# Designed miniproteins, single chains: the designs that were tried, part 42

Each design is a single chain, and the fold is of that chain. pLDDT is the mean over its residues in the fold that is shown.

## One batch from the design tools (miniprotein)

Design m1438
Fold by ESMFold2-Fast:
Structure m1438 (fold): chain A 120 residues (1-120)
Amino acid sequence: EDEELRKKAIEKAEKAAQSLLDGNFDEAVKYAREALELAVKSKNAPEVLYEIGLILRQAVEEAARKAREDPERMENLQKAVSDIEKAATEAAEKGDEDSRIVALGLANTIREVLERVLAE
């Protein structure tokens, strides 16, 4: 059951990442939320949340670079990142102390990556 939760959490994070790259931002937020909720329920929640953070960080960076010449797409990406940050904060409230630290770290990392690309 726990290994299945981890596997499903990572699969949902990968779907969120692909949706961010495809510009399907509503789907990206949905999958990211599902991934974070599954991760917090797993036995090794901090490690699963950390892996999700790496997946989403890379996807946000690439999606932001692709959206630079499309103001509407960039605005929708910024809204999606904000919604994913909220989902991570909500997941943090449901987790233990270690899971909370990692989930909030994930939220900060995806925001910092987006802001870095926007500053370029």
Scores: mean pLDDT 88

Design m1439
Fold by ESMFold2-Fast:
Structure m1439 (fold): chain A 86 residues (1-86)
Amino acid sequence: ASEQRFWEAMEKRAKVEKEIADKYRKELEEQGYELTDDDFFSVSGSVDQKKYYLYLFRRTPDGQLELIEKRELSEEEMKKIKEASK
């Protein structure tokens, strides 16, 4: 009901999204990927499909973003994000 509640929900959600991204980062590094500061993870949802995806982007020297890897979030991971948002 207050701005404080909204920020607490956003902080909890960001923490869960970071945990999901950090786990996927470790899995990719174990598979031989060398990740740098130009590589970052983003979590986004598809409005039409109500599905969430984890993306790995690389920033190119010309300022563009290149999609390196994409993974659909599991039902368990989506549930953790939704629970953290309460």
Scores: mean pLDDT 72

Design m1440
Fold by ESMFold2-Fast:
Structure m1440 (fold): chain A 87 residues (1-87)
Amino acid sequence: SEKDLAIKAAEAYVERGKRILEKAREMNAPEDVLKKIEQYLKEIEELVAKAKASTDPQEVLDLTRKASEKLYEANEIYDKYVLEKRK
Protein backbone atom coordinates (compact mmCIF):
# COMPACT_ATOMS: atom_id res chain seq x y z
CA SER A 1 0.00 0.00 0.00
CA GLU A 2 1.05 3.65 -0.41
CA LYS A 3 1.06 4.02 3.39
CA ASP A 4 3.38 1.01 3.81
CA LEU A 5 5.77 2.36 1.15
CA ALA A 6 5.75 5.81 2.80
CA ILE A 7 6.56 4.25 6.21
CA LYS A 8 9.44 2.23 4.69
CA ALA A 9 10.80 5.44 3.11
CA ALA A 10 10.44 7.27 6.45
CA GLU A 11 12.37 4.49 8.27
CA ALA A 12 15.12 4.80 5.64
CA TYR A 13 15.24 8.57 6.32
CA VAL A 14 15.93 7.86 10.03
CA GLU A 15 18.73 5.40 9.13
CA ARG A 16 20.26 7.87 6.63
CA GLY A 17 20.08 10.68 9.22
CA LYS A 18 21.86 8.47 11.79
CA ARG A 19 24.57 7.70 9.21
CA ILE A 20 25.09 11.43 8.47
CA LEU A 21 25.52 12.10 12.21
CA GLU A 22 27.92 9.12 12.58
CA LYS A 23 30.07 10.37 9.66
CA ALA A 24 30.14 13.92 11.07
CA ARG A 25 31.29 12.55 14.46
CA GLU A 26 33.99 10.38 12.79
CA MET A 27 35.28 13.55 11.06
CA ASN A 28 35.36 15.32 14.46
CA ALA A 29 32.97 18.02 13.23
CA PRO A 30 32.54 21.15 15.43
CA GLU A 31 29.90 21.10 18.21
CA ASP A 32 27.60 23.53 16.33
CA VAL A 33 27.54 21.26 13.23
CA LEU A 34 26.89 18.14 15.36
CA LYS A 35 24.08 19.83 17.35
CA LYS A 36 22.31 20.98 14.16
CA ILE A 37 22.45 17.46 12.64
CA GLU A 38 21.31 15.93 15.98
CA GLN A 39 18.35 18.35 16.11
CA TYR A 40 17.26 17.46 12.54
CA LEU A 41 17.62 13.73 13.32
CA LYS A 42 15.41 14.19 16.43
CA GLU A 43 12.81 15.99 14.29
CA ILE A 44 12.93 13.21 11.64
CA GLU A 45 12.47 10.51 14.34
CA GLU A 46 9.49 12.41 15.84
CA LEU A 47 7.83 12.85 12.41
CA VAL A 48 8.35 9.14 11.58
CA ALA A 49 6.91 8.06 14.97
CA LYS A 50 3.80 10.20 14.28
CA ALA A 51 3.49 8.74 10.75
CA LYS A 52 3.63 5.16 12.13
CA ALA A 53 0.92 6.00 14.71
CA SER A 54 -1.40 7.64 12.12
CA THR A 55 -4.37 5.90 10.47
CA ASP A 56 -4.85 8.81 8.01
CA PRO A 57 -3.02 8.12 4.70
CA GLN A 58 -2.82 11.85 3.87
CA GLU A 59 -1.26 12.61 7.28
CA VAL A 60 1.28 9.77 6.77
CA LEU A 61 2.28 11.23 3.37
CA ASP A 62 2.55 14.78 4.79
CA LEU A 63 4.67 13.62 7.77
CA THR A 64 6.92 11.51 5.49
CA ARG A 65 7.42 14.53 3.18
CA LYS A 66 8.38 16.70 6.19
CA ALA A 67 10.83 14.00 7.36
CA SER A 68 12.41 14.00 3.86
CA GLU A 69 12.75 17.82 4.01
CA LYS A 70 14.49 17.62 7.42
CA LEU A 71 16.84 14.93 6.08
CA TYR A 72 17.69 17.23 3.14
CA GLU A 73 18.53 20.05 5.61
CA ALA A 74 20.74 17.73 7.71
CA ASN A 75 22.56 16.55 4.57
CA GLU A 76 23.13 20.17 3.41
CA ILE A 77 24.79 21.05 6.75
CA TYR A 78 27.00 17.94 6.50
CA ASP A 79 27.92 18.57 2.83
CA LYS A 80 28.86 22.22 3.49
CA TYR A 81 31.11 21.15 6.37
CA VAL A 82 32.78 18.40 4.26
CA LEU A 83 33.42 20.81 1.36
CA GLU A 84 34.95 23.45 3.69
CA LYS A 85 37.09 20.77 5.44
CA ARG A 86 38.56 19.61 2.07
CA LYS A 87 39.60 23.15 0.98
Scores: mean pLDDT 87

Design m1441
Fold by ESMFold2-Fast:
Structure m1441 (fold): chain A 61 residues (1-61)
Amino acid sequence: ESAEVYALAKATAVRALREAGASDEVIEEVENQPSVEALIAAAEKISPEVARRVRETVERA
């Protein structure tokens, strides 16, 4: 996948998880996922709303 799309997904997930009150440990786990789909799947386990925001952002890329 595009490095730009991956970076965008990662930044979106980190920001949204922090806004949702996730711990730094949880954010690091999501941030370390190797692909956009893996990152979205990890985020969904924590917050379906965060996963939706990441998908919406990537969809426009």
Scores: mean pLDDT 80

Design m1442
Fold by ESMFold2-Fast:
Structure m1442 (fold): chain A 96 residues (1-96)
Amino acid sequence: SVEEKLKEAGELIEKAREALSKGDYQTAIDYADKAIEVLKELPEDNPLALIALSTAYGLKAEAYRKLGDEEKAEQAVNKSLEYTKRASELIEKLKK
């Protein structure tokens, strides 16, 4: 089920990217939010899930910036950076 949820989240992230590229910013946010919901069902120590969460929040940030919602964009950027940091720290521990 972990592999299936990662695949589902990946497909939702790609749909968010496509919507963002087409200027459909609300649809991009909606797909990114669905990806985040799926990814949060996974173990907190899964580095692939943390990387995907960072990506989904990054897409939300870009979409909110395009919509002129700078406060929500900043909140999403902060979440993206938090997940990037957590993934990097976890990957470093797994290499040891």
Scores: mean pLDDT 88

Design m1443
Fold by ESMFold2-Fast:
Structure m1443 (fold): chain A 91 residues (1-91)
Amino acid sequence: MSLVERIEALSPEQQLLFIELVANFLKYNPELAKMLDLSPELVRLLIEKARELKTQIENDPSLTPQQKAMRLAELDEIIEVLENKLKELEK
């Protein structure tokens, strides 16, 4: 079973926590992040999952406009970090 399949089997909450963990590691510890065997495929999957979560937040009627804005800003930062890593890996 691939890492991709394992991530797909996680709940949305667990997927978000994993994505946040990876993005924070890339942002604050880039030298240590090089020791992670991050494939372009894995990074693309994390970007896709972050975008799916963004769409779910935008369409969630239980969230206030302020809560949506805050969570969307956090996901936009995460997506930017992951997209920058993908560009580095695809050079």
Scores: mean pLDDT 78

Design m1444
Fold by ESMFold2-Fast:
Structure m1444 (fold): chain A 85 residues (1-85)
Amino acid sequence: SEFEKSLERHRESIREREEAMRRLLERVEARVEELMKTATPEQKKRLEFAKGVVEGMITLAAIMGVDEELVARSADRIIEAAVKK
């Protein structure tokens, strides 16, 4: 059935997108952990806050269908801002 094949392709697309967002979250967590090793106490506070914001953003983006590349660029910018100040 073409309908059943269409549903399977749709489910596969959702799984691929969820996997992509999960991998992005893992990369962000690893980057924050690495930055924490050399961060000042003030930078650590900002990184903790930024991590929470980015995790929430990735979760919402996964639900809302936001482009992974846009989410990745936004995450990078938020984390970078945390270490500059």
Scores: mean pLDDT 81

Design m1445
Fold by ESMFold2-Fast:
Structure m1445 (fold): chain A 72 residues (1-72)
Amino acid sequence: EEEEIRKELQKLIDELDKAGEDWETRLLKIMEFLAKKTNEYDLLEEFKEALKKGDYDKARELANKLYELLEK
């Protein structure tokens, strides 16, 4: 289950590098799931705000932080 989530997040990070229309929606869904796993609802809220404001740099940073927490 942890491995499954990590694989999905890694795949979405790869998609962020290539950029596509759907990456935001997929990343948001993964972030919601990871927030439940890591109890990082504050990161999820910040991620949603970053996407809403078009701050993709911050959104990517938050996604990477959540992925890093999962690896620990």
Scores: mean pLDDT 69

Design m1446
Fold by ESMFold2-Fast:
Structure m1446 (fold): chain A 137 residues (1-137)
Amino acid sequence: KAEELLKKGIEALRQNKYDEAIKYFDEAIKIDPKNARAYLYRGIAYLKQGKYDEAIKDFEKAIELSKDKPGFRGIAYYHLGLAYEKKGDLEKAAEAYDQAVRDSPASPWAREMAENAAKLYEKLGDKEKAEEVRSYL
């Protein structure tokens, strides 16, 4: 069952066993290729391993599969922003954090994501976008 494999993968992630976690998420995806949570958690495992391109691909897939779930989509955009920031793609990181706030403005972490996006826009010289993002909350 895909849900049981997700649970095993998340437990492996908790234990920092990233290769084992990825294997469980791979099996969950084979059973249900539309399981947005499996892509999100596999992306997190890749991110923890420094495999940023693989992480980005999985976060983009999680976003694609979560059109009607803005709260979950916001979490995926947040992790996409982290992956781009680690790669040094600051413009894409800022855009991802901005979208994470837009998708989840009532989230307890929305203020932190808005500030992360704003600081990156300031580094890029875009003071207008920095001010706009801070206006979200």
Scores: mean pLDDT 87

Design m1447
Fold by ESMFold2-Fast:
Structure m1447 (fold): chain A 74 residues (1-74)
Amino acid sequence: SERDELIARVEATLRALGVAEADIEEGRELVANTEPEVVLQGLRNVLEALRKVAASDTPAAEEARRLLALFEAA
């Protein structure tokens, strides 16, 4: 499903960033205890916000573009 594909890409991105597997597993448990539609909408909202930052002229834009590139490569 789209939700499962997005979750898998988020986890792969977090691993690429050096996030500990224990922290990723904690996040997975939180996702398992959250309504599926809320998880999907939340992920879409975060990705949209990240794309807006990446397109902005703020100092955070370069980091946002880097994060999006890692997510898309996952």
Scores: mean pLDDT 81

Design m1448
Fold by ESMFold2-Fast:
Structure m1448 (fold): chain A 91 residues (1-91)
Amino acid sequence: MLESLSEPERKALEVLKEAVREALKPLVEKGLIPEEVVKAFVEDPNQETAEKLGEIIRKLYEEGKISKEEEEHIKELLAKGRAEAEKIIAA
C-alpha cells in the first residue's frame, strides 16, 4: 500500500507515475491506448501493470501504429523517470 512505503519509495513511485502519464499522453490522445490502462498503472503501480503497459507499447510499434520516433520518445521519458526514481531510492 502507498501509505506503507518509505518516504524515498513514495517519492520514487510518484516520479515513475508522472513519467508514465507524460510519456503516454500522446498515445491516449490518439486513442491507441485506453485512458483506463494508464489509470490502472497510476492507481496501482506494480510489476504486472508495468509489464502489461510495456507490452501494449511494444505491440503498437510492431503493428506500425506508432512511429520509431514516438517509441524512442516514450522510451526516453520512461528511462529519465526510472533514473530519477533510482536516484531518490539510492539517496
Scores: mean pLDDT 74

Design m1449
Fold by ESMFold2-Fast:
Structure m1449 (fold): chain A 87 residues (1-87)
Amino acid sequence: MEERLRELAERLLRPILEGKKLSDETIEQIRQIILGKAVTPKDPSDKPLLLEVETAVGVLQIYAAVNKIDWELLEKVLLEVLDELLA
């Protein structure tokens, strides 16, 4: 899980990271959120924070909203959020 999560996050954030790797602390935080709090929330504001990235247009917050992580769906959501942020 950790290695797959790191590879996915670094791939999707490549334009923002400019070839930098995510810190071990960031990966550990993401892992803890997924393992401990990945539930489908009733209200979007109650979603567990999956990833936080500071950008020129603000802080990008990505939330886990599923009881079991669908990595393909998460990848699509991350790409849509990044496309909107970069537009």
Scores: mean pLDDT 48

Design m1450
Fold by ESMFold2-Fast:
Structure m1450 (fold): chain A 59 residues (1-59)
Amino acid sequence: SSLDEQVRKLEEEFNAQAAKLKQQLNAATTPEQQLQQTIEMLRLVGDYVDKVIALRQAS
């Protein structure tokens, strides 16, 4: 369905952004930097979930 295709595209975008953040987390050298990158990852997850919910509710 078109909904499934839109969710797949969001998943692909999420995976690409998550890979970038994982690389930044691996480059982080202080606990403070690691915490900040972890928070950014959690925000990315939240944004992804919100977009999926919005698509499903719009259908």
Scores: mean pLDDT 83

Design m1451
Fold by ESMFold2-Fast:
Structure m1451 (fold): chain A 77 residues (1-77)
Amino acid sequence: MAHLEEADRLVETAKRDAEENTDWIVELTGVSREDARNILPLIVLGVARAILDSSTDPEVREAARRAIEKVEEWLKE
């Protein structure tokens, strides 16, 4: 349950702090702010998928699946 709540919190925090995360991506990569806003949910999705693929812990895998679902919902907006 803790890992599931952590996944929810991570995605919601990334979404809430999207402007700050966008600024960080621009600083790191030099892409435009518009491109960085489009990239941000894809980075979160990639990290969640990597966790799912690398973890054998059922709770961690469930949290990663939850994070993937929340990011896919964010991408549909």
Scores: mean pLDDT 74

Design m1452
Fold by ESMFold2-Fast:
Structure m1452 (fold): chain A 100 residues (1-100)
Amino acid sequence: SNALNMDPIVATHARYAIDDSMRALSPILRENLSPEQMLETMGRISDIIGDNLNSARSRDDLPAVADKTAEEVRKLALDSGMSQEAADKMAQIIRDNITR
């Protein structure tokens, strides 16, 4: 999808939210997935975060974007064979980093 015209501050926070989320998620993925599955899953998570953040127009959109992104990442984690506990932890990391 094409990037929307975001507030420059929101766009900057979106970039840091992606980087911080991927860094925080990497240990959880490493503990639960094979190296091949981890690489594929990280790519999918990056796409999910990027696509959803590109839909944000202002800071007021971030809570809804965070909830949607967290739910999609949770579903991906479960579909990848991860536990409910791991999926919930990943979802919370997404919410915290997007709404920061």
Scores: mean pLDDT 79

Design m1453
Fold by ESMFold2-Fast:
Structure m1453 (fold): chain A 100 residues (1-100)
Amino acid sequence: MLPEEEIEKRRVELLEYLKEKVPKIYEVVDSEKAETANKILTAIVNIINRENIDESLKILEEEVGKEVAELGKQLYETDDLEKSKEILDKIIELIIEHFK
């Protein structure tokens, strides 16, 4: 396990990275699906924060699919910032494809 300071840095940088990508998701989300998109994004935020993991992974599986839930689990288990960003990019791509 990384030192607490490095874990906190990873958390903050991933949340900032996600924030920059969120507008791209909402470009493909219609108003009827906005509540579902918000639920999915909340689950990803929880996974980045390493909080409510089982519930968040279940939301990703039920709303998007097993592949996104498996990537969410990898994101939870990955301490490396650059690898976490790559996993997050894949999650975002699958969410965009789901809402198209």
Scores: mean pLDDT 85

Design m1454
Fold by ESMFold2-Fast:
Structure m1454 (fold): chain A 79 residues (1-79)
Amino acid sequence: MREELREYLRNELGLSDEQVETLLNTIETFSLDREDGLKLARVAATAQRTGGQLSPEDLKLAKELGDKIHEIIEERRKR
């Protein structure tokens, strides 16, 4: 998974090594699945490419990911 995502982030999305490592660490920290990890990577790549100008659709995805991370934090708090 980590190597597959690293290759995708570098080759398909054009992210720098630093950005790739930051995203992979975030995915691992919050135990995001492959689908949620790819959504996060897509939003980050779009923000880099457009200078932070996200579409309404990408903003919605960013909110959904934020909600998912919040749920993970709450679950960790319960256990």
Scores: mean pLDDT 71

Design m1455
Fold by ESMFold2-Fast:
Structure m1455 (fold): chain A 76 residues (1-76)
Amino acid sequence: MSITDGSGGLAFMKDVRDFIHDLTVRFARGQVTLAQVQALVDARLAQLAGIVTDRTLRMVQARADALLATLRRLAA
């Protein structure tokens, strides 16, 4: 079920989306490796694990998994 966050939810989701988009652009330009993307994703998820709700963490994790799968396909 969807829960209304009230304030800040849109800004937070934009920050996550911008983070993923920036990593994709950097990878496409050859500025980061898959290993670096994995490390940055792991660090971000670890930071969020103590701060955001379980639902929000699962959503970010799913987007990160989708990103990594896409980048692995591009690297092949």
Scores: mean pLDDT 74

Design m1456
Fold by ESMFold2-Fast:
Structure m1456 (fold): chain A 93 residues (1-93)
Amino acid sequence: MVAEIFREMAELAKKAGLTKAANVFESLAESIESGDVFTAEDFRIGAEVAKELGLEIAAEVFKTMADLVEQGKSLEEAAREALKKFKEILEKM
């Protein structure tokens, strides 16, 4: 379920021409599907790395994930809100 949300983000990123972000989201979906567990700290590190690489939109998605997971939201709730924010960013491009 969470992996499917990140696959949807990857597909939307690819359609928008954000190839690097699409690859990042697809890799994250594969990791989650393989049973990897991600914490708020993992997403914060991901956001920092994405920002350093110039992947501003991916950084905003990971920051949203980190903030919501830290607030006690489930990984699925955090992923759904991150997807909503990602769609809003794409609509303004």
Scores: mean pLDDT 84

Design m1457
Fold by ESMFold2-Fast:
Structure m1457 (fold): chain A 80 residues (1-80)
Amino acid sequence: MKEKIENLKEGAKALKELIEKEVPGAKVTTKLVDEYTVKIEVETKDIKIEGELKITSESKEEIIEAFEAVGHALADALKS
């Protein structure tokens, strides 16, 4: 279980760094809700987005890819 939590933290960090790189000035906060769920908040001057990701995969690769995909989608939504 600790390994999965660390993988979720790494994924959340990748998502945060990706959004902050693609949307300068965005504030990204992530919080572990449980061993499967991460709450994500992204705030800009004009927009605040809140959501949760629930990941049932135990694969580090799949976890990181899922967070990166969501990060790209959120960055694109904020730029549109």
Scores: mean pLDDT 80

Design m1458
Fold by ESMFold2-Fast:
Order: C-alpha cells, then sequence, then structure tokens
Structure m1458 (fold): chain A 58 residues (1-58)
C-alpha cells in the first residue's frame, strides 16, 4: 500500500542518516571525537525510537 511504502521509506531515511552521521563523526578531529560520539549515541537512540514506532505502524 502507499502507506506501507511511506513507512518503509521513512525507516530507510533514518537508517541512512545514522550511517552518514557515523561516517562524519569518524572523520572528526581526534580531540572532538569523544564528545561527538556521545552526541551521536543520543541521536541514534532517538532515531531507534522513531524506527520502532514506524515499524509498529506497518
Amino acid sequence: SPEERRLRLEIEVLEAMDTMLEWMVSHAPESEKAELQAWLDKVRAENARRRAELERQM
């Protein structure tokens, strides 16, 4: 259905965002990596919560 397709695309966007942000943090200056990793962990947790909510709607 169009609704299922939209939900799948939204999940894929969140997964792609996580991957891109991990790549960006991995290329940050060494002095900043620990702080950026802590921030990224929080973003990933929020994205995981959103993905779980979208999966429940499928």
Scores: mean pLDDT 86

Design m1459
Fold by ESMFold2-Fast:
Structure m1459 (fold): chain A 75 residues (1-75)
Amino acid sequence: VSPEEAALAAEMRRRGLFSVKLLTEWLRSQGLSDELIEEVVELLKSNGISEDEFQLIPEEVLVEVARLVLEHRRR
């Protein structure tokens, strides 16, 4: 895990982004595209996290989300 991935994952956790809705709304506020938000939602679903559930997103999954976001920000 890169320091940048760990830092972004920690920031998301610190902000209390426990649901898919809260996480995606925050990412959109940070200027992410709708296409990238859709990729994040699919990544969460593949890790068993439903859009309908309010639950703590595991740190490992937040790191995967952070990696996806950082990869797309480099493009």
Scores: mean pLDDT 73

Design m1460
Fold by ESMFold2-Fast:
Structure m1460 (fold): chain A 104 residues (1-104)
Amino acid sequence: SAELEKQRQLAVLYAALTVDLAGLWFAHEYNLPEADRERTAEGLILTMQKIIDFAKENNAPKEFIEKLEELLKQAEEARRKKDWEALIRVGEEALRLFKEYIAS
């Protein structure tokens, strides 16, 4: 079923976003080296991009896509500034929006 495969892909992306966010939070909370924070930040941003690409391919609501694109822009800016707390907050908002989309 195409719908079952879509739900499976959504579950995989949700798990990936959750793991990436947890990894970034752990690296920040335990004051891991900047290289580890940058690596986890890269993973989070890549996962956010994959979610946007999936949403576009599956005709997700325009408002959802636009909100994720704005969050991706904020995530890239936070990473550039090495503002890990701001990046974590952006990741949390992305996870919240994605969870609402999956539940809709």
Scores: mean pLDDT 89

Design m1461
Fold by ESMFold2-Fast:
Structure m1461 (fold): chain A 74 residues (1-74)
Amino acid sequence: SAMEERKRELLEEALEALRAGDFERFNELLSEIMSIASSEEFELMVEAAEQVNAETDEERRREILTEMLRKLLE
């Protein structure tokens, strides 16, 4: 569907923003993704946010967010 293609494009852009360290762009894209996410996808994002909040290492936080985006792209 058009919404599924849009979601995929937003997820790919979010992954690129995260890799580039563009957290402003990443947060903007994440908000858009959340607005069109299914309940299952939203739950995955909430779980990742909880893991990020418990993590103090910048690299580990980046890994958690990257894994979240990759799972959503499946």
Scores: mean pLDDT 83

Design m1462
Fold by ESMFold2-Fast:
Structure m1462 (fold): chain A 94 residues (1-94)
Amino acid sequence: KKKSVFPLEEAKVLLVLAEHYKETGDPSIPLDELRRRLAEAGLTDEQFEKALQYLKDKNLIKEENGRVTLLPNVVEHVDELIEEAKIAIEEAKK
């Protein structure tokens, strides 16, 4: 039906959040920890902030009290989100 193609930077942010949720059961991660993990994945601070704003505008995440949280509607579809994000990252390699 609807094509949901994430840009590379946004896909990387979603993957880190989704994998954290699968590991810990917590949909929320401290902003500074998330930023560090994305820096390890090659994102600049500017790219990271733009990716967060995009995801907030799409109602996929919220930023509150220094934490970034996957919204409940996204958590329900976390396995599909991981698959879509992986496809976006693979497509960017070509």
Scores: mean pLDDT 78

Design m1463
Fold by ESMFold2-Fast:
Structure m1463 (fold): chain A 116 residues (1-116)
Amino acid sequence: MTPLEEAKKAIEEVRKSGDELVRAYEAGDTEAFQAARERFQQAVIKAVSAINKLKEEGRYDEAIKAVKELGDIVISTLERLAEIARAKGDTEKAEAYQRAIDSVKAYFDEKIKELK
């Protein structure tokens, strides 16, 4: 598998685990949510590692595209979680997800700057 193929597969795993996380949260299944959260975090770690391999090979344009796609998926997942928290009346969790969105945006902006 090429580093680009590895990055694409890892990003797809982030998308799938993010969808699972959102479904578990919406359903109110605490055990499923905790398991899905761990899978989502692990998928993001793997995606970052795959993108770093692209960077090491000097494939900066591909790495930038992958970072942007990963960022969009993570932000979208957190936005969906924040909306569910608001719908459930959990203001504290909604605010926590909003702070996480702001932190994630800052993180990915910095990673993109490193690649330019």
Scores: mean pLDDT 85

Design m1464
Fold by ESMFold2-Fast:
Structure m1464 (fold): chain A 83 residues (1-83)
Amino acid sequence: MVEVVAAPSEELAKKVFEEAVAQGKKVGFVDASAPRELQRLAAERAIEAGADVIIVLDEDPERVREVAEELAREFGAELRVAE
């Protein structure tokens, strides 16, 4: 099952990435500041490429959360907020 992770900072995104790679997982990234169609395309391409984790990134924590929630719902993925 694909996991979508809301990462409200670069430090948290890096932590999530390093933990996922250490577990042998493939990681995709989605820019939450990009247009919605490009966000969906990025997520779809990451899943097609075998991503186990999709990290949603932006400088705006609320935007990151909103985009991560939408992608998790659309793709039937688990949602996690990075801490």
Scores: mean pLDDT 84

Design m1465
Fold by ESMFold2-Fast:
Structure m1465 (fold): chain A 87 residues (1-87)
Amino acid sequence: MVPSLEQVNAIGEALKKIEELDLSEEELAVIGRALLRVLYYEENITYENARNAIIETAKELGVELSEEVIDKAAQILYDSMVKNGIT
């Protein structure tokens, strides 16, 4: 499916804020893939769904993320979706 303009804007804002966290290339790859997973659940986007997507993606890719990185990234993803009217 083609994402809406609001979804594209939410993704762009989330990625920009995540870049400010000074993450490694591997951590950025996990977050990027998790963002696509969260977008697939647009009708049920919650903080817990965003957090679980990051955790599961990190596990699939064999990348270890700190709890602080997981929590901050999940909050950024969720906040960006809420700000753009995707809940």
Scores: mean pLDDT 75

Design m1466
Fold by ESMFold2-Fast:
Structure m1466 (fold): chain A 110 residues (1-110)
Amino acid sequence: MEELLKAYLGEEVYEKAKELVKSVKSEEDAEKALEEIYELLKERLSSLSEEEQRVFSALVTYLIAKVEKNEIMMEVAKKVIQENPEIARKFYELLLAVNPELAAEIAPLL
């Protein structure tokens, strides 16, 4: 999973997001980290709506949190994903076509 995330995001973006996730010790930290990862990815997702950008950033954050075994970050990201099931399913279907291994990690959230 880590290697797939690095390939998709690029090493620099991945390492910045990873450090943000590693810093999370509370739900407040998790909310801040999620917002910072959203800002980090926003430029790359400029063709998407704000809601789609937020859900996609939450999916990426969840996958990184799973690698880092940060349960607090996973739960906060999962909540955003589950509150937006139609958008999450859209990204899951797109990811399934391009990277089925990453899609399998997201499937339990749907």
Scores: mean pLDDT 82

Design m1467
Fold by ESMFold2-Fast:
Structure m1467 (fold): chain A 93 residues (1-93)
Amino acid sequence: AADAAKKALREKAKELGYEIVPASEGAGEIAVSYHPDEPGVLSLPARAGQTYLLVTRDGDKDEFELVKMEKYGFISKTAGVGGAVAAAEVRPK
């Protein structure tokens, strides 16, 4: 569920010493989706030079991974992960 991904994102950001930076009044999170032309690739409306926290689940282990993203870039993630995915703009505290 999306709510579980958002909760995991906030917890992981705090654990790793990152601050979630609101990009706009309506959201401090970036929508993440699979790229339509490249299965297993996530596209992100990210800004170049900014650090983003991407949270994905690792099946049975429920582990989460921090990934750096850039504007016009894509993240290759394992296709068919079936887990919760969320991203947010973050900065070190």
Scores: mean pLDDT 52

Design m1468
Fold by ESMFold2-Fast:
Structure m1468 (fold): chain A 70 residues (1-70)
Amino acid sequence: AASTRNLAIRQKAEKGLALSAEDIAYLVDQAKSAIETGGKDGFLQLVKDFSAVKDPALIAALKQLQEDYA
C-alpha cells in the first residue's frame, strides 16, 4: 500500500540510509499532492514531518518543493 511505502521511506531517511531516486520521487509526488490538497497547512506539515531527515537528496528535493510553494 502507498501508506506503507511512505512510512518505510521515511524510516530509511531518518536512519540516514541511502534512498533511491524512485523513493525520493515517490515522496515528492505524495508531498506535492498533499500541498495541492491542503494548501499552506500541507506545506507546513511537510516541513515538520521531515525536520529530522538526514538524507541530503531527500532534503534537497523537499526544499525545492517548499520553494515552489513558498
Scores: mean pLDDT 69

Design m1469
Fold by ESMFold2-Fast:
Structure m1469 (fold): chain A 100 residues (1-100)
Amino acid sequence: MLDRIIEVAEKVREKFKDSPSVVAAAETVIQAARKLKEGAKPSDVANLITAAGILATAAEWEGDKEGARVVRLVIQAVNAAYEGDEETAEKYIDEAEKLL
């Protein structure tokens, strides 16, 4: 699951490369997923997920509504994975891939 989240977040970065807040949100998701794979402190992962959400909101306010929508699905996927809900994580990542 986490490797798939990283792969989709990398595709979001490439598709929305001209949207700095979308790129930053996707990079923050990649960092959160990598930290979760490494067994990092729960608070460190949660802080990255929160930061990614703030960046997605910034992207929407900057007019990058499509990029914000897609990256929010990837954020929801990594949050579900963080909570141990792989089924919900898969659902969100499948929805994100359909928009790419």
Scores: mean pLDDT 88

Design m1470
Fold by ESMFold2-Fast:
Structure m1470 (fold): chain A 85 residues (1-85)
Amino acid sequence: SEKEKRNEKIKRLAEELRRAARELARLQREGGSQEEIERARERLRELKREILEEMDQKSKEEVLKEAEKGMEEIKEAVEKLEEES
């Protein structure tokens, strides 16, 4: 399914982000060149952007689902109040 493909992509990107973060930390600790450090930082920025783009779509869907659920709960509460009146 498309949802499973998106989940796998996000998981893969998150794993790559963790690896890139560890590499940046290693370069900073072990005295990597400024060029290597800047490339590692750019890689982190790119991966964060890709994750946020995928998450933004999911977060939008989740926020819409929560809003719809909240509206239904309010409707049920109003109907119950009208029945008790």
Scores: mean pLDDT 71

